# Designed miniproteins, single chains, continued (5): the designs that were tried, part 72

Each design is a single chain, and the fold is of that chain. pLDDT is the mean over its residues in the fold that is shown.

## One batch from the design tools (miniprotein)

Design m18496
Fold by ESMFold2-Fast:
Structure m18496 (fold): chain A 85 residues (1-85)
Amino acid sequence: NKGKEAVDEFQKKLGEAVKDKQTELSVEEADEIAAALARLGNEAATGGSREKIEEAAEEAKKALEKAGLGELNPLIDEFVEKVLA
């Protein structure tokens, strides 16, 4: 399933990028990011609507920006493009 493959690849790439900065994140920041990414992954993996996937992606981008990780937003955009194609 291409959707599941995209979720797995996205979580791997983003997880590696976030892991490099885990020591710089507060517990609250890490929890917010993890929750937003889990929501995005679940919406994509369960065949959520375009609107729900885009909403979850926007929430994930906001969580990353709030934590100073807005540089990772392109990974979320790439993921959304893959699952909505």
Scores: mean pLDDT 74

Design m18497
Fold by ESMFold2-Fast:
Structure m18497 (fold): chain A 81 residues (1-81)
Amino acid sequence: KVISSKENIEKSAKITARNLYANFGFKGAVEYVKKSEETFTLSAEDQVTIKYIEAELHTLNGNKDTAEKYRNEADELYQKL
């Protein structure tokens, strides 16, 4: 198991979040992420990536306080990898 750099995880998450937002809108993108979490067994690195995806989705929707919360959660999880 190779752990990606924080920068690469953040970059990948932003690309994924923007693609989901463009295709499904905010609510659809959030639902898609939640369904993915329910359907697939997530690695610890995947859980960090999901938190950065949620942070970017909230940023795109203008929910800056919620976005900051998810970014802080993702940063904390990354430190535990």
Scores: mean pLDDT 79

Design m18498
Fold by ESMFold2-Fast:
Structure m18498 (fold): chain A 89 residues (1-89)
Amino acid sequence: SALAALREALELLARTLGDPAAREALALLDAGAPRAEIVRALSRAFGVSRATASAMLAGRYSEAEIASLTTARILRVIGDEIDAELAAK
């Protein structure tokens, strides 16, 4: 299901990046938190707009599309870390 794929993606982000935003999003999903809070946490975890995060939560993205967004997030975070090291000389 889209929700299962979303949980798996958040677990991967939390495990791979140590991302507190991904851990927060998982905790909010598991607690059945209000939709607006889950959408904000998903937006932060995936680095996407609130509209995209809302669409992900609504199941409008396939499992393959969620996997692609997860990969894009990992690559962006790694790229930002490399850029920060290059900026530090």
Scores: mean pLDDT 84

Design m18499
Fold by ESMFold2-Fast:
Structure m18499 (fold): chain A 62 residues (1-62)
Amino acid sequence: MAAAEETLERLLAETGDEAVVEAVRRNVEDRLAAGFPVPDEAELRTMATVVRRGRAESEARR
């Protein structure tokens, strides 16, 4: 929990995109609610990359 929160705060500082960080946070909460283990830093960074890519693709299709 604490390590995941620290990684999310670092991602916010690196990306400047609160919507991406919020989407990653929601995915972490959904995973924890489903009984999956707490994601590590590498997994959280991968989630952020996937969210950013998905948003960019959606915006490019407008």
Scores: mean pLDDT 72

Design m18500
Fold by ESMFold2-Fast:
Structure m18500 (fold): chain A 83 residues (1-83)
Amino acid sequence: SMREVQIMMRVLSIESEVWFVERSSQGIPKDVLKAILQNTLEQADDLMTEINNDSSIPEDKKQKLLQQLEQVKAKAQKLLDKV
């Protein structure tokens, strides 16, 4: 459905932000990097809550999207812990 595509695009956007930070963190001040990663974690948590509460998304697709977001959160948290 179009709703599923929209959610998937939001997941990919969050993943891309973490990927960029992981590859391009050199030259970014630590306080700015920390703020970006904290905001990314909050965006992921908000999206996971939205996905969990959305009955229009098939359960199998929910599980895959939530798993992707959990992996992104784990990566962002590891990066944040190193700042």
Scores: mean pLDDT 86

Design m18501
Fold by ESMFold2-Fast:
Structure m18501 (fold): chain A 65 residues (1-65)
Amino acid sequence: MEVREAVVKPEVGAIAAKELGLRAGERVVLRIDHETQTTTITRAATGEEVGTLSTRSAPLIFEFL
């Protein structure tokens, strides 16, 4: 499992807010499971798990730090 910090991209902020309850520029922690090809998304500020995505979809929504 790989852990990365990321931010919600400004271009997709409205989509991220609708699907995951996140705001543009919000900092998240991504837990990337390469075996299952799933990425778990956690709010950096609270540690709250907000959802899971396909690992392939994560770079479309998040800018990796």
Scores: mean pLDDT 78

Design m18502
Fold by ESMFold2-Fast:
Structure m18502 (fold): chain A 74 residues (1-74)
Amino acid sequence: SDLGPAAVLQYLKEHYDELHELSAQELAKRLKVSVGRLDLLLQQSEAFLRSQGYDVPETYTVVERRDRILEVLQ
C-alpha cells in the first residue's frame, strides 16, 4: 500500500492503548504492510515528527521506533 508517514502517525495516535503490546509483525499486519515497509514508515514518521519540532531520540529497532513515537504522541 501507499501508506504515508502522516497516516501511520494518525493510526498510532488513534490506537495508542492497543499498539504498545503488539509485536512488529502484528503491527505490520494491522497496517496491511510488510515488516520491512513498517520499519521504513516508522523511520519516515520519526523524521516527520522531528520536522514538526518534536524531540524524538534515535532508535535502532522497529519496536523501539514504535515505542518512542507512541511516547511522543501522548
Scores: mean pLDDT 77

Design m18503
Fold by ESMFold2-Fast:
Structure m18503 (fold): chain A 60 residues (1-60)
Amino acid sequence: MLDLEKKIIDKLKKDGSYTTDPLPLSYVGYGSNIETEIPGVTYDIEYTDDGTVRLNFTLK
C-alpha cells in the first residue's frame, strides 16, 4: 500500500498524470486518499470487465 502511494505521487510529480495497473474493486476509494496527500489532483475510475479497476490521476 505505501509503495503504491509513493509510486503514484512520484509519477504525478514527474509526468503530471498516472494510470494504475488493474486493482481489486476494494481500491475504488483509494483515489480520495491520494487527493488528500496531493491537493489539486483529480482522478477517474475505469471499471474493467474482469472485476478490476484502474485509477487515472491528473494534476491540475
Scores: mean pLDDT 75

Design m18504
Fold by ESMFold2-Fast:
Structure m18504 (fold): chain A 87 residues (1-87)
Amino acid sequence: SDKEKFLEVLEEAKKRAEEDPRLSEEDKKQLLEYLEKAKEIAEKENLSPFEILRKTSELMKKEGIKFSPQAEQILMWMGYELAKRVE
């Protein structure tokens, strides 16, 4: 299902965020918070993968979170992988 593919991509994104030497500890913390919120929305709500990403991004923006260019690269990778796996 699209939900199972989404959760798989979130887990891969989490591993990439934890293992990427280009990311600061602050970048990792912000990305892990984003991924955890996206996972909770995916588990509780019947939304499409891209609607979940949009809702998560709006929640983070409301909290004043600003991602670095390095953190944004992981988010862009995740969006690309979702577009590739979710037809």
Scores: mean pLDDT 84

Design m18505
Fold by ESMFold2-Fast:
Structure m18505 (fold): chain A 79 residues (1-79)
Amino acid sequence: APPTALQVFLDELSKRVYLRPEVIVELATNPSEERIASFLETELGLDRRTARRFARLILTEPAEKAPALVDEILAESRR
């Protein structure tokens, strides 16, 4: 099967930051907006509102938007 938008996002993010393999597997196996938002808050230090917004975009935007989403998320994590 083709990779999901979430899987493409995780692949693009893993090129820019180290992600533990078990975290990638967990998010890909049981994807939800809440789990992705919690991941962005805990692992990348985003605030709750921003993390929830990006979690929704990761699940709803086409896979080709993944590189741009990674760039935006990493810009927010550096603030």
Scores: mean pLDDT 82

Design m18506
Fold by ESMFold2-Fast:
Structure m18506 (fold): chain A 96 residues (1-96)
Amino acid sequence: MKIPVATGVVTLTASPDLRPQLEAVVQELKAEAEKLPEVIGVEAERVSDTTFRVTIEAEKEEVVQYLMELMQVLASSAGAEVAVEPIELKERELPP
């Protein structure tokens, strides 16, 4: 089954002592995303002691934008820097 997919990528950077706060931000984002039916998935990876990369996929660009804005607010409140990549629109095959 082909569906439209919006993909957003956000990089969170903070001092190593703020890692628990960044992990909490990621978990709050995942919990919020779980409530939204248009969300396909949220993946977070720790790329270094100071950096997390979060990928958000949804059927609507507006949903990705909302979650990216939420993450910027949460991360900034935790003392992290946020870098955002442009949202990509693609079609993806899903299992039936």
Scores: mean pLDDT 80

Design m18507
Fold by ESMFold2-Fast:
Structure m18507 (fold): chain A 66 residues (1-66)
Amino acid sequence: DRIKRIIDSLLSVMSREELQAALDALRAELGLPRESDLATSYATLLAVDPERLDRALLRAVLEHQE
């Protein structure tokens, strides 16, 4: 599963709480309801706005590596 691998990669550089917060923030910006499952949240955001998802995740990764 590609999404599972992406989530696992992100969790190697940030906590589950940090990743959930990043996805929740983007969902709120897009007017989407909260989603507690990281893979489902990622899949929904990828379908709605892949460019914003990519930018939000890059920002989160860079912030938590510094």
Scores: mean pLDDT 81

Design m18508
Fold by ESMFold2-Fast:
Structure m18508 (fold): chain A 113 residues (1-113)
Amino acid sequence: EEEELKKYIEKFEEELSKLLGEAVRKIKDEEKRKKIIELIDETNVKIIDLMEEAGVAPHTTIAELPKEVQKKILEIYLEMLDKMIELAKDEPEAVKLLEKAKELVEEALKYLE
């Protein structure tokens, strides 16, 4: 069960990264793209702070974190994605990819129940 959970989270992170990267590339407005990249950077800082607060070892992957910390990270991702969708609302191809990313995060939260 723990090994399957690790593989699930690793695959989830890979798919999320692909969707986010593709969504950023679909944004034609340079200022909107910049703001979305800034949101990704801010989200990464929040995740690092959360991991440090949890006292995890250096180079610990999200898949190796306690379930409670994994859930908090997924909630941070949902907040980021909602802000990204609002920023990209005039970019339908980017919104479509961001909505798929949000669905992946929501499915991961259900899997962790």
Scores: mean pLDDT 84

Design m18509
Fold by ESMFold2-Fast:
Structure m18509 (fold): chain A 90 residues (1-90)
Amino acid sequence: SELKKLAEIQNRIVDLAHELMKKLSEKEKEELGKFIQEKLREITKAVAEGDLESAKKVLIELAQYLRDQAIKLGDEDLAKQLDEIIKELE
């Protein structure tokens, strides 16, 4: 199921976001948390409307943003895991 695959990928992205947050300042955690919450809301709406292509696009955008943050922090392992998720969503 495409829907099940997207839900599993979303859970993986959220878990990696929590790992990234452990390395951020309190202000950066708040800013990232707001961005994640907004993107997750967009994904939930797209899924509820049956628009799996839009849900997938927002998941890619979220994963790309988190990958870029991981690169800036020097976390090559986290960036690699996010790149693998992005490739799965191609």
Scores: mean pLDDT 88

Design m18510
Fold by ESMFold2-Fast:
Structure m18510 (fold): chain A 85 residues (1-85)
Amino acid sequence: MEEVEKAVKEFLESDDPIAALRKLAEVLGIPTDFSDVTLATLVVAKLMEEGRYELAIPVAEKGIELFPENPSLEVLLEQAREKLA
């Protein structure tokens, strides 16, 4: 299993999703000095930049579950879904 795919799976299945999110950010080369909600947004954006829309969608959905007051994740989710349509 590829390192990015494995880190995404760990984020989706983890009982500590914030720790798994930070690990996923590190795997993607994103600095971990951002807030957790910002890290979720940057992780989804990086997966989309890399053309990994099939991974960006479930990550964005989990991010919305964890951070429901952040509208940026819903916008990114819609954009990722449009790329696979």
Scores: mean pLDDT 83

Design m18511
Fold by ESMFold2-Fast:
Structure m18511 (fold): chain A 89 residues (1-89)
Amino acid sequence: MKEELKKKAEEYKKKAQDYRDQSNTLIETAERVRELADYLAKQNPELGEKAKRLADELVETLRQQAGDNLLKASKYEYEAKKLEEEIKK
């Protein structure tokens, strides 16, 4: 039934948006971590360099997770589009 396919497409769109929102939050967190390490480096260069190394590792992990979430979002967007095309038949 067209209504069930439409509902499933909307659910997939919501899941895709949730993953995009999670990805955006992870990227924002990564940038904030970098900013905090830079602030510390300005006040205490030696301690700041150590903090920056740890921050770089955390930033890489956060960005990788953000990328994974974007891939999940794209998959749900693709599935939603397929359902919408089936509704048009």
Scores: mean pLDDT 86

Design m18512
Fold by ESMFold2-Fast:
Structure m18512 (fold): chain A 56 residues (1-56)
Amino acid sequence: GAAAERARAAAEEAARAAELGDAKTSQNHWVLAAASGDEAAAREAAAHAREAAKRS
């Protein structure tokens, strides 16, 4: 549904922020994904946020 779609969009933005080395923006998008209730998207966003944090 719409919540799952928003969660996936947030995960994509988290991945994009991680590619740019922006750990804080990536984490913010992960929080949005988690709030949307889509566990798979939330896990994906969390993984990207962790990768971004390693680059800082």
Scores: mean pLDDT 70

Design m18513
Fold by ESMFold2-Fast:
Structure m18513 (fold): chain A 81 residues (1-81)
Amino acid sequence: SAMDELEKVKEEALKKIEEVYEKYKDAPLSVFEKELDKVENETLGKLLDLKEKKGVPDSEIVRAATEIGKYIKEKLEEHKK
């Protein structure tokens, strides 16, 4: 279902964020932020496609985007300088 596809997009985004955190944990903050921005932009594109092509409600897209954004913020706060 479209909701299963939404959950998969969310799971893959959270996994990619964790992979970026592990790979760039000792990199400068600016480099780490740039790599997280790439993951967020790719994920937002996939969420937009689910809204436009699969009819996922705006409320569910906003919920997923909010959860992903919160996880990004958490990893930024944990980053080593």
Scores: mean pLDDT 86

Design m18514
Fold by ESMFold2-Fast:
Parts: sequence; structure tokens; C-alpha cells
Structure m18514 (fold): chain A 100 residues (1-100)
Amino acid sequence: SEKEKLELRKELLEKLLEALENGDIEKIIEVLKEAYKIAHKSDVLTEEEEKIIKERAEELLKNREKTIKELKFAIELIEKKLKGEKEEELLKEAEEFEKE
């Protein structure tokens, strides 16, 4: 479901935002590893993939203020989209009730 994918994406972005706000590099790495595994449908990371994730985490922390602003904006957009999809489902249910 697109809704389930958006809810999962929002949860991951919220976890990443919290880790960046706390300056917790280990937690940033953990969240990025989780996101990578989900995106690639893989439970195993290679040493090269782990290195890339660590380098990305360090870059995000270096650009902390900018990344936090971008994450907050992305979370807001996902929340608006989730609200829009709920309204469409409610409208369809209301139309079916009026026909019975």
C-alpha cells in the first residue's frame, strides 16, 4: 500500500531527525542502515555498503542545520499526503453508504 510506504518513510525520517537534533552519529548510522535494508529488501550489508552509510551519516551531521530543515519539510509533505489519502477513502465509503 502507498499509505503504508508513506507511514514507514515518515517514521524513518522522524527517527533520523531526532538523531540529528541530538548529534548522535551512532543512531544516524543505525537509521540509515535500517532505511537501506528496507529500500534494497536485504538483511545483510557488505563492508563497502557499511562504509558508504557511515560516510553519509558524517556528511548529514556536518550539514546538520540544513538537513534538519529538509527533514522537517519532507515530514510535513508526507503528513499532508497521508491526510489527502484518508479524505479520498472516507469519500468513497460515504458514496457506498448513500447507494445502500
Scores: mean pLDDT 80

Design m18515
Fold by ESMFold2-Fast:
Structure m18515 (fold): chain A 85 residues (1-85)
Amino acid sequence: SKEFEEELKKLKEKRPEIEARLRELLDPETLAELEELRKELVENINDLEKVDEILLKLRELLSTLSPEVAEIVKEYFQLEVLEKQ
């Protein structure tokens, strides 16, 4: 849809800012865990069982972060998933 394409374009334009903020706000261990979850999600996007397991881990990680940081992480994952579809 047009809405999907517009959302994706906006997220792509924000990518450098999102990545920079994540590097500033997250410790190296949390950032590494986030990158592994992102990679697994993208690689397994068509495997509903694996996607569900990855999303559970992501929800657990997000619960340890401040609401502001959690929103940035959500935008990052949304961008990565949309770019690979």
Scores: mean pLDDT 76

Design m18516
Fold by ESMFold2-Fast:
Structure m18516 (fold): chain A 100 residues (1-100)
Amino acid sequence: SELEKEQAESLIEGLKKFRAEIDKITDPDELREFLEHLIKVLEEQRKYFSPEIQKVLDELIKGLREVLEHLERTGNVDEAKERIKQLLDEAIEKLKEISK
């Protein structure tokens, strides 16, 4: 319980930092590289979290992969950025519930 709360709080801080960084990106290639890196980090770290946190990460990873595929097809940076922010915000809210 306590370890799970600490994991959720640490992950919330990490996701907030990624969310802040997204606002600086204007280039489609830079956004693609950012998304690929974020997905890789989340996939590599996933196994170290509790099952409840893993469910949140699995949904986030799935959503981010869908955004990556859409971005590669359309090149629409603004749409991709807004969707990434939405996915990060949804994950943060779910993690806040776990940290209560």
Scores: mean pLDDT 87

Design m18517
Fold by ESMFold2-Fast:
Structure m18517 (fold): chain A 81 residues (1-81)
Amino acid sequence: SAEEIEKEFEERFRELLARLAAARAAGDRTAQVAVLEEIRRLIEEYTERMLKVSSPEEAEKIKEQAERSLASLDALIAELR
């Protein structure tokens, strides 16, 4: 179900966000980029799995939200490189 997918990915996102916070505290730009790229892949995986359990109408909103999130991440990664 969508709720099971959300719960699974919440834990994985929390772990990556903690790693990002640690990399930021250390001033390690290379580590920050690596974690952000892992977050990007996780968003893509989450989106793919959510699309499989969503109606066509829900799928449009999910795709739009994913595109916005990925664009924001790509901009942040570019600034750190």
Scores: mean pLDDT 86

Design m18518
Fold by ESMFold2-Fast:
Structure m18518 (fold): chain A 75 residues (1-75)
Amino acid sequence: TIKFTDIKNEGALTKITFAEDVTDLLDQSSYVEYNGKRYGVQSVEGKTVTLSGNLPELDELTFVHGDKKYKVVKV
């Protein structure tokens, strides 16, 4: 299970800060599905992932990357 420490809305974007580097796991083809809507990854910079759109404060979410699903939980 991958851990994140923070989730913030900045304008029209969501920034998630992970406890570990996720550059090898996620890229711009990755996305989060929440309430039937897709939030695409715009950038991955070490431990910081930027998503298109605004997600609410969540303690758990799932990233989709190709055929893989990564469960991430708040620490």
Scores: mean pLDDT 85

Design m18519
Fold by ESMFold2-Fast:
Structure m18519 (fold): chain A 94 residues (1-94)
Amino acid sequence: SSMLQQRAQQYVDLGLQYLSQGDYQQAIRYFQQSLDLGGPSNVRSLTNLGGAYLNLGDYQSAIDYAQQALSVDPNNRSAQAVLSLAQQFLRRRQ
């Protein structure tokens, strides 16, 4: 549905606004709402969820979301970067 795609994009835009302010919990909530609606914004929502969890120090969630984004778009450079950083930080703390 075009209306659901528009709503999903609005949630991504709100999530990015909160992410830029360092409000990672609000950012996660909006990216999750976008993801729940589905559609072409999913890769962007998954990648940004990974980035937000990386900033919160939840490296396992960051890995999980980055891998989900890469399963949809294997060439997504942002998701590859989140995955690499999260794996690096997780290895150093184990």
Scores: mean pLDDT 88

Design m18520
Fold by ESMFold2-Fast:
Structure m18520 (fold): chain A 78 residues (1-78)
Amino acid sequence: MELSAELLSTYLLAALTALKEGDLETAIKYVNKALEIGKKVKPDALSKTLMRQLAAELRKAGLDEVAEKLDELLASHE
C-alpha cells in the first residue's frame, strides 16, 4: 500500500518538474503513469495535494483534457 502511494507521488512530482522545465511530452507521460497507478491505489493526502497542483499547472499549459482526468480521479476517491 505505502509503496504504491509513494510511486503515485513520485510520478506526480516528476510530471510537475517536467511542466516547470517546459517538457510537455514528458509531463503528459508521467501524468498517464500516475492515472494508471491511481486507479489501483487510494491516494494519500500528499498525492491528493500534488494532483490538485498538477491539474492547475496542466490547465495553465493548455492541457485541459489531461487536467480533467486528474480531477475525475480525485473525485472518484472522495
Scores: mean pLDDT 80

Design m18521
Fold by ESMFold2-Fast:
Structure m18521 (fold): chain A 95 residues (1-95)
Amino acid sequence: LNNLLVPQQILQESLTPVKELIEEAFKTPDLEEQEKLIEKAEQITKDKVEQITKLLEEKGADSSLYLIPQQILDEGKKLVEKAKKELKEKLEKEK
């Protein structure tokens, strides 16, 4: 929380573990392991959103700061949805 890019930095740091789990899912040949990695990516996104939202509520933060957990949720969902679509397409090509 050290500069004008604070929301962008929090978003990037919050989504880094989500992106890493998705990359691992694409590298594994095991479909069960792929599903578990994607599920874990969804869970980490939700946990981070809840954590930030609670911190903002406890601090009585300005309503504009609530855009941060909303952006994390939206971006995380988009990453997971895109990954699920691409993994499904990959499976159909291998069939």
Scores: mean pLDDT 76

Design m18522
Fold by ESMFold2-Fast:
Structure m18522 (fold): chain A 64 residues (1-64)
Amino acid sequence: EEIDKEAEIALLEIQAAVAKRHGDLEGTARYLEELIKKIEEYFGPDHPLVKEARAELERVRAEL
């Protein structure tokens, strides 16, 4: 009963991708925000994935 940090991040990436495919920009932004938060908590704020997720969130927010 141990939280798999990589699996949690992968699930959030999948949820964001599914929301984006359905045109749910608000849901996509929410999943990306949670993804960024979890990556920062687990791997630190300077991790490369944080930069990529922040860039995608900025792009999604520009369409909201």
Scores: mean pLDDT 81

Design m18523
Fold by ESMFold2-Fast:
Structure m18523 (fold): chain A 79 residues (1-79)
Amino acid sequence: SMLEEVEKTLNQIEQQMQDIVNSDASLEEKRQQLNQLYQQIQQLLQQNKIPPGYLPRVQQIIDDAKAALEAKAAAEAAA
């Protein structure tokens, strides 16, 4: 179903964000890569590929990735 395709897409985006956060790339490169994913999410929303009911989950995925990146940046600064 279309909803199953949306769930699969969101799970793939979440995994991609986690892979970026956990990569060995520089903090600047990670921020740029996450920004590219945010643009892809905006494109999917504009194309009505993500139903409005999923907006809270989309926001949570983005917020979790941002929080994880900032936590890693703080840990690296403390090391």
Scores: mean pLDDT 82

Design m18524
Fold by ESMFold2-Fast:
Structure m18524 (fold): chain A 74 residues (1-74)
Amino acid sequence: GSDESKAVQEKVAQAELVKAIKENAPVGNVVKAISAYKTAFPNPSEASVQTLIQAAQASSNKDVANAAIEALKK
């Protein structure tokens, strides 16, 4: 696909991860979802990574927040 199509898919995947983090999905599911996201988008945009970090920091569950931030840093 084109870079435009990949950008759209990345935005959709980003929105799904933000939702999972905000809804306090099980830590293992969040880590698995981030791993899948990074496999599909090995060079995610800095803006996308920052959006996911901000969503993690806004999480009411510190274990989900910490796990998501660590997974995103890899």
Scores: mean pLDDT 75

Design m18525
Fold by ESMFold2-Fast:
Structure m18525 (fold): chain A 67 residues (1-67)
Amino acid sequence: PSEEQRQRLLAAIKTLKATVPDRVMAQLVARGAHELGLSEAELRELLREAGLSDAQIDAVVAEYRRL
């Protein structure tokens, strides 16, 4: 993805983790990452940068694998 797309997703993750339940955040983030063509490894790295816990990261990755 472009730097702009990556930064928009990062900002969205930070907003979602503060405003919606973890399950909803995981579904929305997984879809956004899939649409941008991020690999699972790239997604995990972005989620760590966003400050997600290991449990939250695993939840997003589980949703990503369902797509």
Scores: mean pLDDT 86

Design m18526
Fold by ESMFold2-Fast:
Formats: C-alpha cells, sequence, structure tokens
Structure m18526 (fold): chain A 94 residues (1-94)
C-alpha cells in the first residue's frame, strides 16, 4: 500500500479521525499521551510522503509510540487504531 499517495487534506482528515478515535477507544491515555500519539503519527505520515522508500507498518507506528511515552499495550492499540483509519482512507479513494 502506497501511503505517499495521501493528499495534504487526506492527512489532516486522518489525523483528526485518529485524535477522535484515541479519545474514544483509549480514554486511559493522558491528554499529553494523546497529543504525543497524534503528533508521532503525523510525523511518520510526513516522512513517508517525503521518502516513499520508508515503509509505514504497525511495527513502525508501535515503536514510535513507545518512544513517545506510551506503554507497550497502549502503543500497540494506538498503532492498530491509526493503521485502520489510514487504510480506510486509502480504500475510500478507490
Amino acid sequence: IDFSKLSEEQRAEVLARIEEALRELLPELSEEQQAAAVRVVGELLAEVQKDPSKKLTVEVLRDALLAAGLSKEQALDAALIAMAIIMETLIKEL
């Protein structure tokens, strides 16, 4: 799946949907942890737009979220939520 094909508008929509989903599905995350998670996903999406050789995977998202201060379980759950929203946005372009 070519994540570099997301437009600037689609990236903004994806990040907004991830922010809402994290608040609803992971309410145990602090406001700081939720903000960090959205920021990390946005940074990774920007990286794959600039360098299409970089692969966006659940593992890459999970590891970045762990580095941002989420627990192992929270990082995996947030990575899966983010990937599901990104994938849904790409499928809707078809």
Scores: mean pLDDT 79

Design m18527
Fold by ESMFold2-Fast:
Structure m18527 (fold): chain A 87 residues (1-87)
Amino acid sequence: SLEEAEKLYEEGLRYHREGRYEEAAEKFKQAAILFGELGRYDEAERAFLQAVESYRRLGRYDEAAELALEMSPLLKADLSAFAELLR
């Protein structure tokens, strides 16, 4: 549901504020998938970019790249912003 996706995103923001980037990335990734399934592509993109940034803050560039490849179909409209995060 939309409420579930919003809850996952809020949990991601909470972990991010706490500096718990691995937990934040997982919550943002789950939120992005669910927002995408609901057709909420702007929210899905936002959550996905937060997940990628969380992995970058951990220095886990392999996970950031893998998430990129898995979620790229949701971001076809704005892959340029996404490519900047992988630099």
Scores: mean pLDDT 76

Design m18528
Fold by ESMFold2-Fast:
Structure m18528 (fold): chain A 89 residues (1-89)
Amino acid sequence: SITLRIVNEQLRLVGAQTSLALAQRHSSDDAAISQMQNLVNQINQKHRELNQLFNSSAPTSTINSVLKQIRELDDKFNELFVQVEQAIQ
């Protein structure tokens, strides 16, 4: 279900926001935190685009393209977070 995929990506965004909050509390790497914040902002923007496309009954191919972009941003965020997490105690 496309709806279930959208919900799953929304849950991943909540996870990313939580990880960013933890990094902000425990990491001194301001550059990495800024990059994480930028990625969260980009993911939020893509979710707004996804909601507009879904509400306008856009083609499944278009919705899938935006979902792929969100997954790529989520993966970039996770790669950066793993590096930050390994550098903190």
Scores: mean pLDDT 86

Design m18529
Fold by ESMFold2-Fast:
Structure m18529 (fold): chain A 79 residues (1-79)
Amino acid sequence: MTIEEKRLEHWKKFLEQAKKEIETNPDKIEGILNGIKAEVEMGRIPEEVKDEVKSLLEEIINKYPQFKEKAQEILDLLD
């Protein structure tokens, strides 16, 4: 498995888990946002999952107004 394939698999699993956490455990939202921001700043987000990451951030903005500013900052970093 290549580094790119491993990264894509990691992101798919992360996004699946993050989507469950935002529905069932809102206390995890800040950690999820911090994790996404760190990977975005390191340029480690695969192109194949960018739209799914953007959709997750938009869902967080809509459901949790307290995280709107941080989620919007990350969206702006994604181009």
Scores: mean pLDDT 80

Design m18530
Fold by ESMFold2-Fast:
Structure m18530 (fold): chain A 87 residues (1-87)
Amino acid sequence: LSREELLEEVTETINATFSAPGTARVARTESGGMISLSGIPVGWVTGEVADTTVPGVKTVEEARAVAEAAATSASAEVHIRPEYAGK
Protein backbone atom coordinates (compact mmCIF):
# COMPACT_ATOMS: atom_id res chain seq x y z
CA LEU A 1 0.00 0.00 0.00
CA SER A 2 1.15 3.55 -0.71
CA ARG A 3 1.61 6.06 2.12
CA GLU A 4 -1.60 7.75 0.91
CA GLU A 5 -3.55 4.46 1.20
CA LEU A 6 -2.08 3.83 4.67
CA LEU A 7 -3.15 7.31 5.84
CA GLU A 8 -6.64 6.66 4.44
CA GLU A 9 -6.88 3.37 6.40
CA VAL A 10 -5.73 5.11 9.61
CA THR A 11 -8.31 7.86 9.02
CA GLU A 12 -11.04 5.21 8.49
CA THR A 13 -10.02 3.49 11.76
CA ILE A 14 -10.22 6.82 13.63
CA ASN A 15 -13.62 7.52 12.01
CA ALA A 16 -14.82 4.03 13.04
CA THR A 17 -13.93 4.92 16.64
CA PHE A 18 -16.31 7.90 16.35
CA SER A 19 -19.10 5.59 15.11
CA ALA A 20 -19.69 4.73 18.78
CA PRO A 21 -22.14 7.10 20.52
CA GLY A 22 -20.36 10.23 21.71
CA THR A 23 -21.22 13.67 23.08
CA ALA A 24 -22.01 16.69 20.92
CA ARG A 25 -21.06 19.99 22.56
CA VAL A 26 -21.85 23.54 21.39
CA ALA A 27 -19.80 25.92 23.54
CA ARG A 28 -20.70 29.61 23.45
CA THR A 29 -17.91 32.07 22.54
CA GLU A 30 -18.00 35.89 22.31
CA SER A 31 -18.60 35.69 18.52
CA GLY A 32 -20.77 32.55 18.31
CA GLY A 33 -19.99 28.98 19.23
CA MET A 34 -17.63 26.03 18.82
CA ILE A 35 -19.04 22.64 17.79
CA SER A 36 -17.28 19.52 19.08
CA LEU A 37 -18.02 15.78 18.94
CA SER A 38 -16.43 13.66 21.68
CA GLY A 39 -14.03 16.55 22.40
CA ILE A 40 -12.93 16.96 18.76
CA PRO A 41 -13.65 20.41 17.22
CA VAL A 42 -15.70 19.73 14.06
CA GLY A 43 -17.23 23.12 13.31
CA TRP A 44 -18.40 26.52 14.51
CA VAL A 45 -21.47 28.76 14.63
CA THR A 46 -21.54 32.46 13.72
CA GLY A 47 -24.09 34.39 15.78
CA GLU A 48 -25.74 33.72 19.13
CA VAL A 49 -25.95 30.17 20.51
CA ALA A 50 -26.97 28.56 23.78
CA ASP A 51 -24.39 26.34 25.52
CA THR A 52 -25.65 22.83 24.71
CA THR A 53 -24.51 19.26 25.44
CA VAL A 54 -26.22 16.21 23.88
CA PRO A 55 -25.06 12.63 24.62
CA GLY A 56 -25.63 9.70 22.24
CA VAL A 57 -24.58 11.55 19.07
CA LYS A 58 -22.92 9.27 16.49
CA THR A 59 -22.10 11.54 13.52
CA VAL A 60 -20.87 15.05 12.71
CA GLU A 61 -24.14 15.56 10.80
CA GLU A 62 -26.06 14.94 14.07
CA ALA A 63 -23.72 17.37 15.86
CA ARG A 64 -24.57 19.93 13.16
CA ALA A 65 -28.29 19.44 13.91
CA VAL A 66 -27.55 20.00 17.64
CA ALA A 67 -25.77 23.27 16.75
CA GLU A 68 -28.71 24.39 14.58
CA ALA A 69 -31.07 23.72 17.52
CA ALA A 70 -28.72 25.61 19.88
CA ALA A 71 -28.75 28.74 17.65
CA THR A 72 -30.79 31.50 19.33
CA SER A 73 -30.70 33.97 16.38
CA ALA A 74 -32.29 33.55 12.95
CA SER A 75 -29.06 35.01 11.47
CA ALA A 76 -26.86 32.31 13.06
CA GLU A 77 -24.99 30.10 10.55
CA VAL A 78 -23.60 26.63 11.25
CA HIS A 79 -20.32 25.65 9.58
CA ILE A 80 -18.67 22.22 9.56
CA ARG A 81 -14.94 21.96 8.89
CA PRO A 82 -14.39 20.59 5.33
CA GLU A 83 -12.56 17.47 6.59
CA TYR A 84 -15.71 16.48 8.55
CA ALA A 85 -18.40 17.41 5.99
CA GLY A 86 -20.82 14.53 5.39
CA LYS A 87 -19.63 12.43 8.34
Scores: mean pLDDT 70

